Designed miniproteins, single chains. Designs and how they scored, part 59

Each design is a single chain, and the fold is of that chain. pLDDT is the mean over its residues in the fold that is shown.

## One batch from the design tools (miniprotein)

Design m2035
Fold by ESMFold2-Fast:
Order: C-alpha cells, then structure tokens, then sequence
Structure m2035 (fold): chain A 65 residues (1-65)
C-alpha cells in the first residue's frame, strides 16, 4: 500500500524515487504536477504520513487511466 511505502521512506529504507516507481508514478511527472521537490515530499511524509499516502493514491488513480 502507499502508506506502507511512506512508512519505509520515513524509516530511510527507500528513496522518494523508489516509492514513486513502486506505485507506478513517474517521478518527473510527480514533481511537475505537485510542485514539490523530493526533500519537500519527505518533510510532508514525516509530518503527516496518512495524508501523504492518500495524495499518492489519488495521483496513482489519475495515472492508471
């Protein structure tokens, strides 16, 4: 799940790129659409992992069509 990947990111087990690739999200497109850097996303994930996971699920749904 996206939440499990966010938890692995916070634990330092995976990078933002690895998290996005695991969800089938193109990192370049993610940064373009979100307006966030990898560092900014890591900070958001640390502050609110559940909301970060929900945002990733929304993006994944948009890219699955």
Amino acid sequence: SALELVEQLIAGKISVRELLEALGIDPARFYALSGMSAAEFREMARKDPERSAAALETLRALFSS
Scores: mean pLDDT 80

Design m2036
Fold by ESMFold2-Fast:
Structure m2036 (fold): chain A 56 residues (1-56)
Amino acid sequence: MIEEKIKELEKRIEGLRARKAQVEATDLPDDVKQAVLASLDREIEYLKEEIEKLKK
């Protein structure tokens, strides 16, 4: 069921990318926007690493 786990992680990454686009479209202060985007980027990177571990 590794393939099912990879699909779930990929779905989460897509959701986070959609969240980034939403945050970028929001009229928030730059410092707040940067903090939120950095947090989302960190989570996306973590999920990408988890996918790579499952593929190897």
Scores: mean pLDDT 82

Design m2037
Fold by ESMFold2-Fast:
Structure m2037 (fold): chain A 72 residues (1-72)
Amino acid sequence: DPAEARRVTEAAVERLTELAREARREGNQDVAKAAESYAALVKEIGERTGDAEAVRALAEAALEQLERMRAE
């Protein structure tokens, strides 16, 4: 469903972009840059594939990696 893929992609990009802003406010530039890169990748995959499952899997993996970076 292209409409579902679009909604899932928009939600994931928004979440990653907000995480990047929070990381910048905390002075964590590495996490902020990583989150921005993941947001761009999620947007590209969502637009090119229309695959909501692929977008969810990528967003989940990205968030886990970013949480790990913040915990260091």
Scores: mean pLDDT 84

Design m2038
Fold by ESMFold2-Fast:
Structure m2038 (fold): chain A 123 residues (1-123)
Amino acid sequence: SMIEEEAERARRIAAESSPEARRQGELAVDGLLSAYFSIKAGSGKAAAESINNATEYFKKMAELSSPELAARMAEAFIRALEELRKLLEEKKDTISEEDAKAAEEAIRKALEEAKKILEEAKK
């Protein structure tokens, strides 16, 4: 039946998550976590470098997947992360408590959006 054929195709697509794309995504998440801890330590420059590395890994993951996924990630969180990186580069190691809190929330939102997009890409 066509329903069985569609289910089989969906299962194959879910099983075909590129190991390389997955690895780039894992490195991107590690980069965001490093940025989060750098912000908590008051190190804006180190946080900016970690965010830059994370965005590059997300871009590589998207390139290994599809142009549509790349566009969705850029709209959902990559642009916000690039703006945060610029702000942290300007602030360097003089991050206020308000700047740190805003940066932590931006990273948390990026992680949640990335997780949501990656889970939807399995369907």
Scores: mean pLDDT 72

Design m2039
Fold by ESMFold2-Fast:
Structure m2039 (fold): chain A 96 residues (1-96)
Amino acid sequence: SARIEELKERFIELALEQQRAARAGDAERGRELAEEARRVEEELKALLSEEELEELYLEAAEALLREMEKYVGPEEVERLREEMRRALEEHRRELE
């Protein structure tokens, strides 16, 4: 359980760091972070249910949107949040 929480926190942290690297134009750092994120995600997929993974992805997405609000403003963030909600509903319909 402690290991799972550590991996979840690291996954969200890596998502934020990848967004920051992309904004800075640091392609090499972005690649390194993406490779680490893939390894963390693979370990989490072995430990978490599909429902728990969905919740983690939503937490990461919300963290990214909060960080993005500093650069694109709250109206654009709300638009992106609505797009994510619609995409999630479509995904859930396909799984039914």
Scores: mean pLDDT 81

Design m2040
Fold by ESMFold2-Fast:
Structure m2040 (fold): chain A 70 residues (1-70)
Amino acid sequence: MLGGAALEAARKEGLSGVAAILVAGEAVRRVNGEEPRSNKELAKRTGASVKTVRRAVKAAEEAIRKTLAE
C-alpha cells in the first residue's frame, strides 16, 4: 500500500516503468529510516535528470508520509 502511493507519485512526476519503481523503492527506504542513496546515482540508473529524480523522490516520500498520517 505505501509502495503504491510512492509509485503513483513517481509516475505523476514523469517517470515510468523501472524508473518509477526504483524511485518509489528509494522513497520507501528513506521513510523507513534507511541510508539514502545519491540522487545522482538514481539519475544514472533511471536515465532521468537529477532534478527530475530529486522532485520525484520528494513527491513519493510526501505521498507515503501523508498515507501514514492517517
Scores: mean pLDDT 78

Design m2041
Fold by ESMFold2-Fast:
Structure m2041 (fold): chain A 93 residues (1-93)
Amino acid sequence: MAKNAAEAAHRAGRATYEAGLKGDPQRASAFGNAAHSAGRLAYELGMGENAKKAHDVGEKASEAGINGDVEKTARYGREAHELGEKAYEEAKK
């Protein structure tokens, strides 16, 4: 489950970034929330600091999306994607 949660955070972060680039803050917010939840679950399952950071950044992407800030949504979505990828790579070692 931990690897699946980290992968879910990675994929949701990517989707948030792509939605932000397309100017879709509602979809970006939804994916940001998914990255936040998956990152939190991965961290609770012992995935360490990168999963916690993905959780925190996913929440920021969600908040920016809700506020209609396309630039911040894309930036935080990109960061959540990268942190989720690092958490996933650590999980599969």
Scores: mean pLDDT 77

Design m2042
Fold by ESMFold2-Fast:
Structure m2042 (fold): chain A 91 residues (1-91)
Amino acid sequence: AARERARARALADHKAHPDEISTAAEQVDADTAAVAIVTPENITLYLDLARGGAAPQGSESGPEMKKEGALTIAKKNNQKELYVTSARLPA
Protein backbone atom coordinates (compact mmCIF):
# COMPACT_ATOMS: atom_id res chain seq x y z
CA ALA A 1 0.00 0.00 0.00
CA ALA A 2 2.75 2.46 0.87
CA ARG A 3 4.50 1.95 -2.44
CA GLU A 4 1.27 2.25 -4.40
CA ARG A 5 0.34 5.43 -2.59
CA ALA A 6 3.84 6.83 -3.11
CA ARG A 7 3.62 5.96 -6.80
CA ALA A 8 0.28 7.72 -7.13
CA ARG A 9 1.83 10.75 -5.46
CA ALA A 10 4.67 10.79 -7.97
CA LEU A 11 2.20 10.59 -10.84
CA ALA A 12 0.38 13.65 -9.54
CA ASP A 13 3.63 15.49 -8.87
CA HIS A 14 4.88 14.58 -12.34
CA LYS A 15 1.93 16.36 -13.89
CA ALA A 16 2.25 19.40 -11.65
CA HIS A 17 6.02 19.45 -11.18
CA PRO A 18 7.90 17.66 -13.95
CA ASP A 19 11.16 19.16 -12.69
CA GLU A 20 10.96 16.89 -9.66
CA ILE A 21 11.20 13.94 -12.03
CA SER A 22 14.36 15.48 -13.46
CA THR A 23 15.81 15.57 -9.96
CA ALA A 24 15.15 11.85 -9.51
CA ALA A 25 16.66 11.13 -12.92
CA GLU A 26 19.77 13.06 -11.93
CA GLN A 27 20.08 10.94 -8.80
CA VAL A 28 19.83 7.78 -10.88
CA ASP A 29 22.36 9.23 -13.32
CA ALA A 30 24.78 9.51 -10.40
CA ASP A 31 24.33 5.80 -9.71
CA THR A 32 24.96 5.19 -13.42
CA ALA A 33 23.57 1.99 -14.85
CA ALA A 34 23.34 0.23 -11.51
CA VAL A 35 20.47 -1.68 -10.04
CA ALA A 36 19.96 0.21 -6.83
CA ILE A 37 17.56 -0.33 -3.97
CA VAL A 38 14.72 2.18 -4.06
CA THR A 39 13.16 3.90 -1.10
CA PRO A 40 9.40 4.59 -0.89
CA GLU A 41 9.97 8.17 -2.03
CA ASN A 42 12.39 7.34 -4.81
CA ILE A 43 10.28 4.43 -6.01
CA THR A 44 7.45 6.83 -6.80
CA LEU A 45 9.63 8.92 -9.10
CA TYR A 46 11.39 5.93 -10.65
CA LEU A 47 8.08 4.21 -11.35
CA ASP A 48 6.72 7.42 -12.81
CA LEU A 49 9.78 7.81 -15.02
CA ALA A 50 9.54 4.22 -16.23
CA ARG A 51 5.82 4.54 -16.98
CA GLY A 52 5.82 8.16 -18.07
CA GLY A 53 3.38 9.49 -15.50
CA ALA A 54 0.84 6.68 -15.78
CA ALA A 55 0.60 6.59 -19.54
CA PRO A 56 -1.75 3.60 -20.05
CA GLN A 57 -1.58 4.04 -23.82
CA GLY A 58 0.75 6.00 -26.03
CA SER A 59 3.43 3.45 -26.61
CA GLU A 60 3.64 1.34 -29.75
CA SER A 61 5.81 -1.16 -27.92
CA GLY A 62 2.88 -3.10 -26.51
CA PRO A 63 0.77 -3.44 -23.38
CA GLU A 64 3.30 -1.62 -21.23
CA MET A 65 5.60 1.26 -21.98
CA LYS A 66 9.32 0.65 -22.09
CA LYS A 67 11.24 3.02 -24.30
CA GLU A 68 14.98 2.83 -24.76
CA GLY A 69 16.53 5.19 -22.25
CA ALA A 70 13.83 4.66 -19.65
CA LEU A 71 14.19 3.35 -16.13
CA THR A 72 13.09 -0.13 -15.23
CA ILE A 73 12.08 -1.63 -11.93
CA ALA A 74 13.72 -4.85 -10.89
CA LYS A 75 12.16 -6.89 -8.14
CA LYS A 76 14.32 -8.84 -5.74
CA ASN A 77 13.12 -12.37 -5.08
CA ASN A 78 14.96 -12.83 -1.80
CA GLN A 79 14.18 -9.52 -0.09
CA LYS A 80 11.03 -8.68 -2.07
CA GLU A 81 12.36 -5.19 -2.64
CA LEU A 82 12.24 -3.06 -5.73
CA TYR A 83 15.36 -2.05 -7.55
CA VAL A 84 15.74 0.48 -10.29
CA THR A 85 17.92 -0.03 -13.32
CA SER A 86 19.29 3.18 -14.73
CA ALA A 87 19.15 3.70 -18.47
CA ARG A 88 22.30 5.79 -18.25
CA LEU A 89 25.23 3.42 -18.55
CA PRO A 90 28.17 5.83 -18.75
CA ALA A 91 28.82 8.25 -15.96
Scores: mean pLDDT 42

Design m2043
Fold by ESMFold2-Fast:
Structure m2043 (fold): chain A 114 residues (1-114)
Amino acid sequence: EEEVERARAELERLADEYFKKSTAKGILLGAEMVAAIRRGDLETAYKYAKEAVKNKEDAYGALGMIAREALRDPELGEKGAEVLLQVAKDNPEFKEIAELAERILELTRLLRDA
């Protein structure tokens, strides 16, 4: 319970931080990715994630959307973080984005397993 509450607080903090560093385009790409995951369309989710990671500020928008959704639906947040992490790992220029996606994934799994 205490660990879960701390994970929730950290996800809230990260979502706020990432949105402050993001673009409107990044937020929209993140929203489209979340919508695709919710309907089970992983191919489309990967398409939006690949576009978001091309620009650091766009990637922050997608990360913020995933962190926010993880607070409401941890299973969806976990899938979103996994998609972003996989795409960012395939692009060495975005090592920082991969690290941020991994952190969201870790926090989201704590919420999901509670």
Scores: mean pLDDT 84

Design m2044
Fold by ESMFold2-Fast:
Structure m2044 (fold): chain A 85 residues (1-85)
Amino acid sequence: SMEDEILRIVLDGARKAAALYRQGDYDGAMRVIDEAALEVRRLLSKMSPEERQKTAARVIDFLNSQEDPLVRDFGLLILNRALSS
């Protein structure tokens, strides 16, 4: 589903950004975050407001289950940037 694709993009992007950040590649981490946010925004634009709310809630819930605080924080950053008007 499109919800599952968004969740995958956020998690993959957050994990990749966290790995780059830990390696000292801060510019690379921010690039990955921006690219993931743009992709998520495009997918969210195809959803109804109700579907967007449900997807955002699911993504937040899944991120809150992550043990790695950088993955959680970068995932939330990706989602927040994607939801920006």
Scores: mean pLDDT 88

Design m2045
Fold by ESMFold2-Fast:
Structure m2045 (fold): chain A 92 residues (1-92)
Amino acid sequence: DTLEAYYERAKAQIEALAKETTEALKASNIDPKELAERLEEEVRRLLKEGVLSEETARIYLEMARLIAEGKLLEAAREAAERLLEERYRKAK
């Protein structure tokens, strides 16, 4: 089994989880703009405190933007894919 095959399997599992989470959030009638605002505030705080790297903060801020636009599935998928890609790059 190759590292690439492992990456593809992990990506598929993350996409499935992102879809499930997005559907649960929609069923809960959570305001996407409110969720995005909370996420942006937390990310900016952690970045200021040096807990998050600029690269990771950028990923979460983009996710917040997509959430605010009502694109919850796209936000979860893109963030998960970018984080997984960074881990794959470092493991190589």
Scores: mean pLDDT 69

Design m2046
Fold by ESMFold2-Fast:
Structure m2046 (fold): chain A 74 residues (1-74)
Amino acid sequence: MLTLEEARELIEKIRKEYKEKVAQSTDKNEISKIFNEAIDKLSEIGQRADTPEARRLAAEEIKKIYKELKKYLS
């Protein structure tokens, strides 16, 4: 199980990685793929989290990605 600190560190790493990948891509389909991969990784963190706070952090980041993804799908 992931502690709050471990979950926070992993979420920050994932956030940095997908933001860097999105900044380097101009293809909406590729950007969508990058966001979906990030959502999958964040979902895994949520499932492994041992505290409600850690699960909330993962869910909040997923919500932010879905909001961004909707902008590219329209």
Scores: mean pLDDT 81

Design m2047
Fold by ESMFold2-Fast:
Structure m2047 (fold): chain A 76 residues (1-76)
Amino acid sequence: RMEELLEEFRRLARELAEAAAEAAAKELGQSVEAVRAAAERAVEDAVEMARRLGEEKGVAAVEEAVAQVRAELAAA
């Protein structure tokens, strides 16, 4: 079901964004809070794009997007 896949995508993307925000804050000398705010906006934009992709190409496209985020999280 698409809504369940989008919620899974949001959870994985948020987890990946959290890990990336901590690393980026160290490298860029930015506050973790500022980087997290930008990451949260990016996650919501990504979820909206994934929803649109699912509407245009079906549930399989969202499943592929979830798999990609999961692979990136595993590599991090």
Scores: mean pLDDT 73

Design m2048
Fold by ESMFold2-Fast:
Structure m2048 (fold): chain A 79 residues (1-79)
Amino acid sequence: MEEQRKLVEEYAEKLLAAAREVIEALKKGPDLAKETEKKHLEELKPIVDKLKELGVSQSILQEVAAKYAPEFEELAAEY
């Protein structure tokens, strides 16, 4: 269970970092933003696939979502 939580938190942290890089790239140009987004989606796919394979519990997903929700909301408001 600790392993599942760690993987979900790792995914959330990487997703936040990726989103910040895409927003920063967008300020420099739409082509760079698109390329940056594609790269991060490819890097995140193995983690998403592993999370689905493990059948992570709803309670763990909900706890991690609640923990990172303020940061995602803040980032979404900036964009």
Scores: mean pLDDT 76

Design m2049
Fold by ESMFold2-Fast:
Structure m2049 (fold): chain A 99 residues (1-99)
Amino acid sequence: YTEEQIDADVDLALLYIYLTLARKAIEKGDFEGAIEALQNAKRLVERLGERYGAPEELVQKVLDALDKAIEAAKNGDKETALRYLDEASRYVDELEKAL
């Protein structure tokens, strides 16, 4: 394990935490909290691509799903926000396997 690999593992763990926080916030109708968690998740995904060599195609798929979840949350659309969050989580699982 390199220091870079440890940093990537920490960012990945934080990404899963923010996705979990976003889900809980959406389920409670806390769309402001959900948007904040999703924006933090986006920053971690961007860093995984830029700093740790995550595949650009998977990074872009996660970012697209997170953006759609944020848009749905801004509109108060709980069902659509959860759907795109589930899509983002599936792509994050693929991204983890590629790291």
Scores: mean pLDDT 85

Design m2050
Fold by ESMFold2-Fast:
Structure m2050 (fold): chain A 77 residues (1-77)
Amino acid sequence: MEKVLKPPEEIGRKIGKELAKTLSPEEAGEIGGKAGGEYAREQMLAGNAEEESIKGAEEAGRKVGGEAAKKVAEELQ
């Protein structure tokens, strides 16, 4: 079965992969985290999530984005 990521993790992964060609894995992870947090913030404003979810989404996006960027960087070297 295919592995399904949560939306903040998936957003972070996509950004991490794209930015890995230009930025370090750490920088790509930070940007992925911000995007994941923005998603959670939109869900909170829509009444679908709590404020605490923003911090978790930022952390998840950052970690998954950084991991994805690291794998792409390894493939390029």
Scores: mean pLDDT 75

Design m2051
Fold by ESMFold2-Fast:
Structure m2051 (fold): chain A 73 residues (1-73)
Amino acid sequence: GPLKEVPEEVLKKLRELLTEAIKAFDEGNYDEAIKLAQEAIDLARKYPDSIDAGVLEIAAAVILVTTEKEKAK
């Protein structure tokens, strides 16, 4: 079947969460970066048929894993 349409407001929220997560990471606030990346993953997973949401989920997962590795140093 066709991919489920994702609302533009959801894509905007995903991009905002990713931007905030990256900023938190750059500031050394790793717990906040992990939290924001996880929120982005959870939101994107509500739209599993959306390619746009899937790309943003992958970006959030990369931020999450990278931040956890940096925090473990």
Scores: mean pLDDT 85

Design m2052
Fold by ESMFold2-Fast:
Structure m2052 (fold): chain A 65 residues (1-65)
Amino acid sequence: MAMEEEMRKKGEELKERYPVIVSVEVEGETINVKLKGSPTEFTGAAIAAMGEGLELGASVKVTEV
């Protein structure tokens, strides 16, 4: 629960900082991140999301839409 709550808050912050992140959804120990944008911005957002997931001990799944 703490991980899901914390990741939800962090996901909203990431969406505000990286417009290419269109959604962040937590299911169990996996964080699903949907991205849409330029290759450079996409890479930065994906790395940031993976870093947050790693700190929380969660798996990160990145999907391009």
Scores: mean pLDDT 73

Design m2053
Fold by ESMFold2-Fast:
Order: structure tokens, then sequence, then C-alpha cells
Structure m2053 (fold): chain A 81 residues (1-81)
């Protein structure tokens, strides 16, 4: 968790987004579907099915969407990574 938050922070800086961190409160605020997507991504990462960078991009998209960032802005900034 803490390592993932640090990596997300670095990735957010690269994408030109404000530093985003996933706290326990933010995880609890995710919908059931968003939480399942997050945990599925963790399993896929642990199995080596996806790259760490790909997982972090997905996680950043989820966090940004939860904070009300427009989908288009998130996609545009992720494309700059």
Amino acid sequence: MEELNEAIRRLSERAGLPALELTEEELAALSEEQREFYFKGLVELARGEISEEEFLRRLLELVAAKHGAPKEVVEENLAKI
C-alpha cells in the first residue's frame, strides 16, 4: 500500500497531475465495482500478468475519477506518461 502510494505520487508528477495518494478512507469510498477492479489488478500484478506501470496508470485513473476529475483530462494526462 505505502509503496504503491509512493509510486502513484511519482507517476502523478510525471503526468502533470497533483500528487494523489490512496488512503484507507479513499479505498473505503470506492464503489464495490471499483474496489473489485483494484484488487483484481493487484492479483494480476502479483502474477506478472500486467506491468507495474500499467497497474499504476489504472489506479491513477480510478483515483482521479473518484475525485471528480473529467475522464478526458485523466486520459490525456495518462497519455503523456
Scores: mean pLDDT 60

Design m2054
Fold by ESMFold2-Fast:
Structure m2054 (fold): chain A 94 residues (1-94)
Amino acid sequence: SMAEEQKKLQELIEEAEKIVNTPLGQQLAEELADLILEKLGTSQSREEVLQGVRNSLVNIAAEIRKETGGKLPDEEILERAAKKLREAIEEEAK
């Protein structure tokens, strides 16, 4: 049902928020925010960039967990999400 699909999506997002809020997740978000500030020349504040990175990591991590059926450990999901976002930043910087 649509309600069950919405509940599953919300659970995936909540789980992704938890792994992004780990020390590793916070470190990766800071590194990616610094990369954006260095390479893309944004007019946004560091805090705005960092919040955007956290939101992107949550969405990417939730999609990876969904696609992999919850079989990957949290650290692996987080590393894959960070890699995808880094590649997107490097492509935009060209």
Scores: mean pLDDT 84

Design m2055
Fold by ESMFold2-Fast:
Structure m2055 (fold): chain A 62 residues (1-62)
Amino acid sequence: GHEELLAKQREIADEVAKLVAEGKAAGKKVVVTQELSEDYGKVTVTVDGKEHVFEVDRKALS
């Protein structure tokens, strides 16, 4: 339901923020990219060339 979608989006946002903070504190290059649609969300955090991918099926959780 809608609450499950919001909870998943917050979980992803918190994990992304943590990776960005930790990467910057370690002096690493951090790049964040987002691809968002009504049915799908993808966030990629690249830390010193290593990609961390977070995906959410927005339609399944709505």
Scores: mean pLDDT 76

Design m2056
Fold by ESMFold2-Fast:
Structure m2056 (fold): chain A 67 residues (1-67)
Amino acid sequence: METVTITVSKENEKELKEAIKRAGGEILDEKVDEKTNKVTFTVLGDKRKVASLYTGQVIRRIGDEIE
């Protein structure tokens, strides 16, 4: 397993947590930056699998496409 750091908008926090769980990852640390309204997670897991599930869950659910 690898340790990866992922930063998302606070509004997407829950979706990222679900993606991490679905990828079989564990959340080691969570830091909230209230000034920018972002949250940074340190995750132990498969980075590629987490990223794939996160973009799939967030983009499909909110209907947005990111480049």
Scores: mean pLDDT 65

Design m2057
Fold by ESMFold2-Fast:
Structure m2057 (fold): chain A 78 residues (1-78)
Amino acid sequence: MEKRIQELLEEAKKLREKVEEAQKQIDENTRRMQSTPEQGREGQAENGKLSRERGREITELEAKAGSLELEAQELLAA
């Protein structure tokens, strides 16, 4: 049981690290948009799409990490 709990927590930690990486990519894209204000409608739409796609990835990774943490807590309670 203890080994399984540790495996779940390790996996959740890795997913949270991926969330941090994806967040940094969104921040970099936002910074690039701010440094090139004359980007036009097309450029802003494309950057918006990239931010939305990365945001979806973050949401999925956070949900997965939370599920693994919940499973670990359930095993601890059993």
Scores: mean pLDDT 75

Design m2058
Fold by ESMFold2-Fast:
Structure m2058 (fold): chain A 89 residues (1-89)
Amino acid sequence: SLEEELKKLIDKIEEARNKYLENPSEENKIELIKAIVELGEFYFKNKDYEAAVVAYSTALDIAKKYKVDEELIKEIEEKLKKAKEEEEK
C-alpha cells in the first residue's frame, strides 16, 4: 500500500539521520540526502508535486550546506526543477 511505502521511506530517513548524528561521515551525509530524495521521488510518482518540491528542496539545502559532490547537487536540482514544472501546471 502507499501508506506502507511512505512509512518505510520515513523510517529510512530516521535511520539515516540517526546514523549521521552519531557519525557525520561523508557516507552517512550521502545516505541521508539520498533517503530524502527517495521520499521526493515517492511524492512525485504519486503526483503530489508540492510535497515532492519540499522534499527535493530539503535534500538540496542539506547537500549544499555540507558541500557534497556537485554531481549529486545537480541531480537533485534537476529533480526539483521537474517537480516545480509539474506543480505550475
Scores: mean pLDDT 88

Design m2059
Fold by ESMFold2-Fast:
Structure m2059 (fold): chain A 70 residues (1-70)
Amino acid sequence: SEEIKKKVEELLEKLKELLLNNAPVEEIHKVEDEIQELIEQLPEKEREEMAKEASKRFAEFLEEYNEKLL
């Protein structure tokens, strides 16, 4: 559903902020778990689309984080 997708997007933005601010690993894992739980609540078709989108955004966040470390 659209509400779950929006919530996942909000959590991905929160995850990005946590990574850029060197938040504790526990906080990062908590947000990752929340994203996973929300994705699992979606119908099969939407689940695949959201999982792909979340993976793409997370990879982009990690690239930004790695550039900051350089």
Scores: mean pLDDT 77

Design m2060
Fold by ESMFold2-Fast:
Structure m2060 (fold): chain A 83 residues (1-83)
Amino acid sequence: LSEAEKALGRQGAAYLEAAIAGASDEELEEMARAIAEALVEAGLATEEEAERLREALLAAGEQARANPEAGRETLDEIRAALA
C-alpha cells in the first residue's frame, strides 16, 4: 500500500471505531465526507466513485452501530491490511 492509501485506511479505521463507539449520525456523515474528499484529492477515486463510497461508509457505520461485534471484526481486518 502507498502512504496515501495507508493514511486513508487509517481514516477508515477511525470511522469504524467512531461508529462502534456510538458516534452520532452527524459525526459519521462528517467523517465519511472527509474520507471521500481525501480520496478525490489523492487521485484514488473520481468524484462519482467517492460519492458512492461515502454512501457505503454511512451504511457500514449504521451496521457497525447496530452490530459492534461485526464492526470490530471488520476493523481488525482493516488494521491487519494496513500493517
Scores: mean pLDDT 79

Design m2061
Fold by ESMFold2-Fast:
Structure m2061 (fold): chain A 83 residues (1-83)
Amino acid sequence: MAYINKLLSDLDLALKTNPNDTKAEVKYIKKILDYLLRNRKLSLLDKVLLQIEKILVKHGRNPKAAHIDLKSIKDFYKAVVGE
């Protein structure tokens, strides 16, 4: 969790600095999802996605990254659940 919390904090800071930084948004969300996949932490997926959504909404962003990465999120879920 410490590493995930750091990535969530880094995302929050990036969007606080530039609320329209779609590149930073996608970068940090992908890093978080990759970490969950590599560590097989499916039980944390919903909680972490909710925290990402809260950060995005806080900075006036729609959960746009979730829509952009919908295939990646589904592929991640299949990889972890399909074990």
Scores: mean pLDDT 67

Design m2062
Fold by ESMFold2-Fast:
Structure m2062 (fold): chain A 95 residues (1-95)
Amino acid sequence: SSFDKAEEERQKIALEAFKKIRELLKKGEPMEKIEEIVKKTIEEIIKNFTDEEMKNSMAESFRNNHTDEEVIEYFKEEIKNIIRIKAEELIEELK
């Protein structure tokens, strides 16, 4: 489906970014450069979601008890946390 393809593209963005982070870590690039890539990856993934997709990704009960703006911001924060945790795990594995 078109929804499945969009999700596959978002996952590909994340995987390609983590591959780049791994290569930069192996080359001894500064942590500031790694952090910049993490930030850009979060921004690119978020840009690949529509507002409706972000809202629909949250439980109906959550949507019914929050404004659209609050739902979208909560979703964005969840994506940020997931990407940062995965990047931090990769950094720790390669120390």
Scores: mean pLDDT 81

Design m2063
Fold by ESMFold2-Fast:
Structure m2063 (fold): chain A 100 residues (1-100)
Amino acid sequence: SLKELVEEMKKKILEIIEKSDLSEEAKEKMKEVVEESVNTALEGIEEGKDADEVIKDFNEVYLKKTTEIYETLSPEEQEKFLKTLEEIEEVLEEFNEQVQ
């Protein structure tokens, strides 16, 4: 189900964040972004939105909030953050393929 795919995606993303070289503060902020983005997706599913709309709504929240975090970080932490985002992007691409 779409809900099960979203829940699996969330677990994979949270594991990437936990294993990252990010500071504990940056990890907590990223976990909050993931929770908010996933909750937006799950609410869309409950409302009967199709997969394309759910993905769009997730991405809008995720991109906005990750950009806000990035702007608060030092240049050294920004490099680690971008590497973490690249690993998360692979999970997001896998999810997009599975819901098509």
Scores: mean pLDDT 87

Design m2064
Fold by ESMFold2-Fast:
Structure m2064 (fold): chain A 80 residues (1-80)
Amino acid sequence: LTRAANTGAVAYRLAKERGLSDEQAKTLAIAAAREEMGLPVDYEAVAEKLGISPEEVRRILDEARAETDKLLAEGKTVEQ
């Protein structure tokens, strides 16, 4: 997995742990992967689709990035 794929997978898991639906978790995973690829992410639009605040979207994406950085620093990738 690349960094973008790892961050997306972490974001998906974090969204599911927070009680979001599979569809909502996929939306957040795509947003996380896009941000890691340097693509623009519309936090307001993502937040509206998820039914949460833009600040909450930012928090989940930041948490996913931090966890991915930690895993990669340990020479590990996200496992399923």
Scores: mean pLDDT 78

Design m2065
Fold by ESMFold2-Fast:
Structure m2065 (fold): chain A 71 residues (1-71)
Amino acid sequence: MDVVRLAAIHDVRELLSKYFEGEELEEIAQRIADLLMEGKSTVDALRELIKESEGETRQKLEEALKDVENA
């Protein structure tokens, strides 16, 4: 349901707001929410994006992954 996807986007946006802002935050939050809707965990979704990312974006995603794993 669209409402479930919107809730997932909101939760991911809150988690990632420490690392990303504006359009980049929205794009990454939507991508992770889509992976969560496919049945992946937050950790698995972050690992998938890390594999697809380079440079500063990858570093920020790795920092977010460590934050999630230490919670």
Scores: mean pLDDT 79

Design m2066
Fold by ESMFold2-Fast:
Structure m2066 (fold): chain A 116 residues (1-116)
Amino acid sequence: DEEIKKLLLEGIEAAKKGDLEKAIKLFEEALKLAGEKYLEATERLKKAKSKEEIKNIFLELGLSEEQANELADFYLVLKQGGLEGLKFVSVTKFSKWSLTEQMAFGMILLVVLEEL
């Protein structure tokens, strides 16, 4: 758990600094360590066509309706408007999230960064 959280935090910092290749590798490593369900969810996220499909992926991972809705909205905003909002992501707030919520956020960033 500590190792996965560290990789996610390092990935966010790399992305904020514009080191997109490093960020991608760190998020990939975190997903591989976190396990099969997150790898499968990441593949489904890449193929999702609607907010409802995106939300259902996060719900299946164990997020609440509120968390799933907020992360689905965040994903759609990043897909449409790019990574400008990433500069305002609070590492302190992120570190207080559950591992599942942190992983869902890492999945979002990996998918968005790979499409840049």
Scores: mean pLDDT 80

Design m2067
Fold by ESMFold2-Fast:
Structure m2067 (fold): chain A 65 residues (1-65)
Amino acid sequence: RRPAVEVPPEVSPEATRLVAEGADLASLSPEQRRQVRLAEEWLRRFRREQAEWERRGTFVPHPVP
């Protein structure tokens, strides 16, 4: 078994990338800032599922956009 991890509809792949790059929130649009906050919450949950998947001896995939 593997965790079914998908980016929520309100979080775009762009928002996830911005979180990873440490983009300055003040330079983003209000929509992008909202999506970045959602992406941060989603990434915290994903890390937990990823660790559980690794414990099961399976290759850890990147989250799907």
Scores: mean pLDDT 62

Design m2068
Fold by ESMFold2-Fast:
Structure m2068 (fold): chain A 89 residues (1-89)
Amino acid sequence: EEFRERAAKVLEDIAKLLEKIKKENSPLTDKEYQEAVINALKRLLEEAEQRGDTEVAEILRKTIEKVKSANGDIDKIIEVLREAAEELR
């Protein structure tokens, strides 16, 4: 339960960071944003698997695939992360 809330907060924090990066017109490419997000999600997935939290792990796996499907669209990545955070509550 507490891990789910922390995972949701991490996803929200990543989404807020992406909003800030978008607003500040960062020189990072769409691929660099997407790869950074995927790496953060994979790290969180690894922790979920180590804890044996199969529900959180499944949500994170789906979230990673949705981020890949966004094809660098930062707005879609932000929406995917927010949706996943709600599912984790």
Scores: mean pLDDT 80

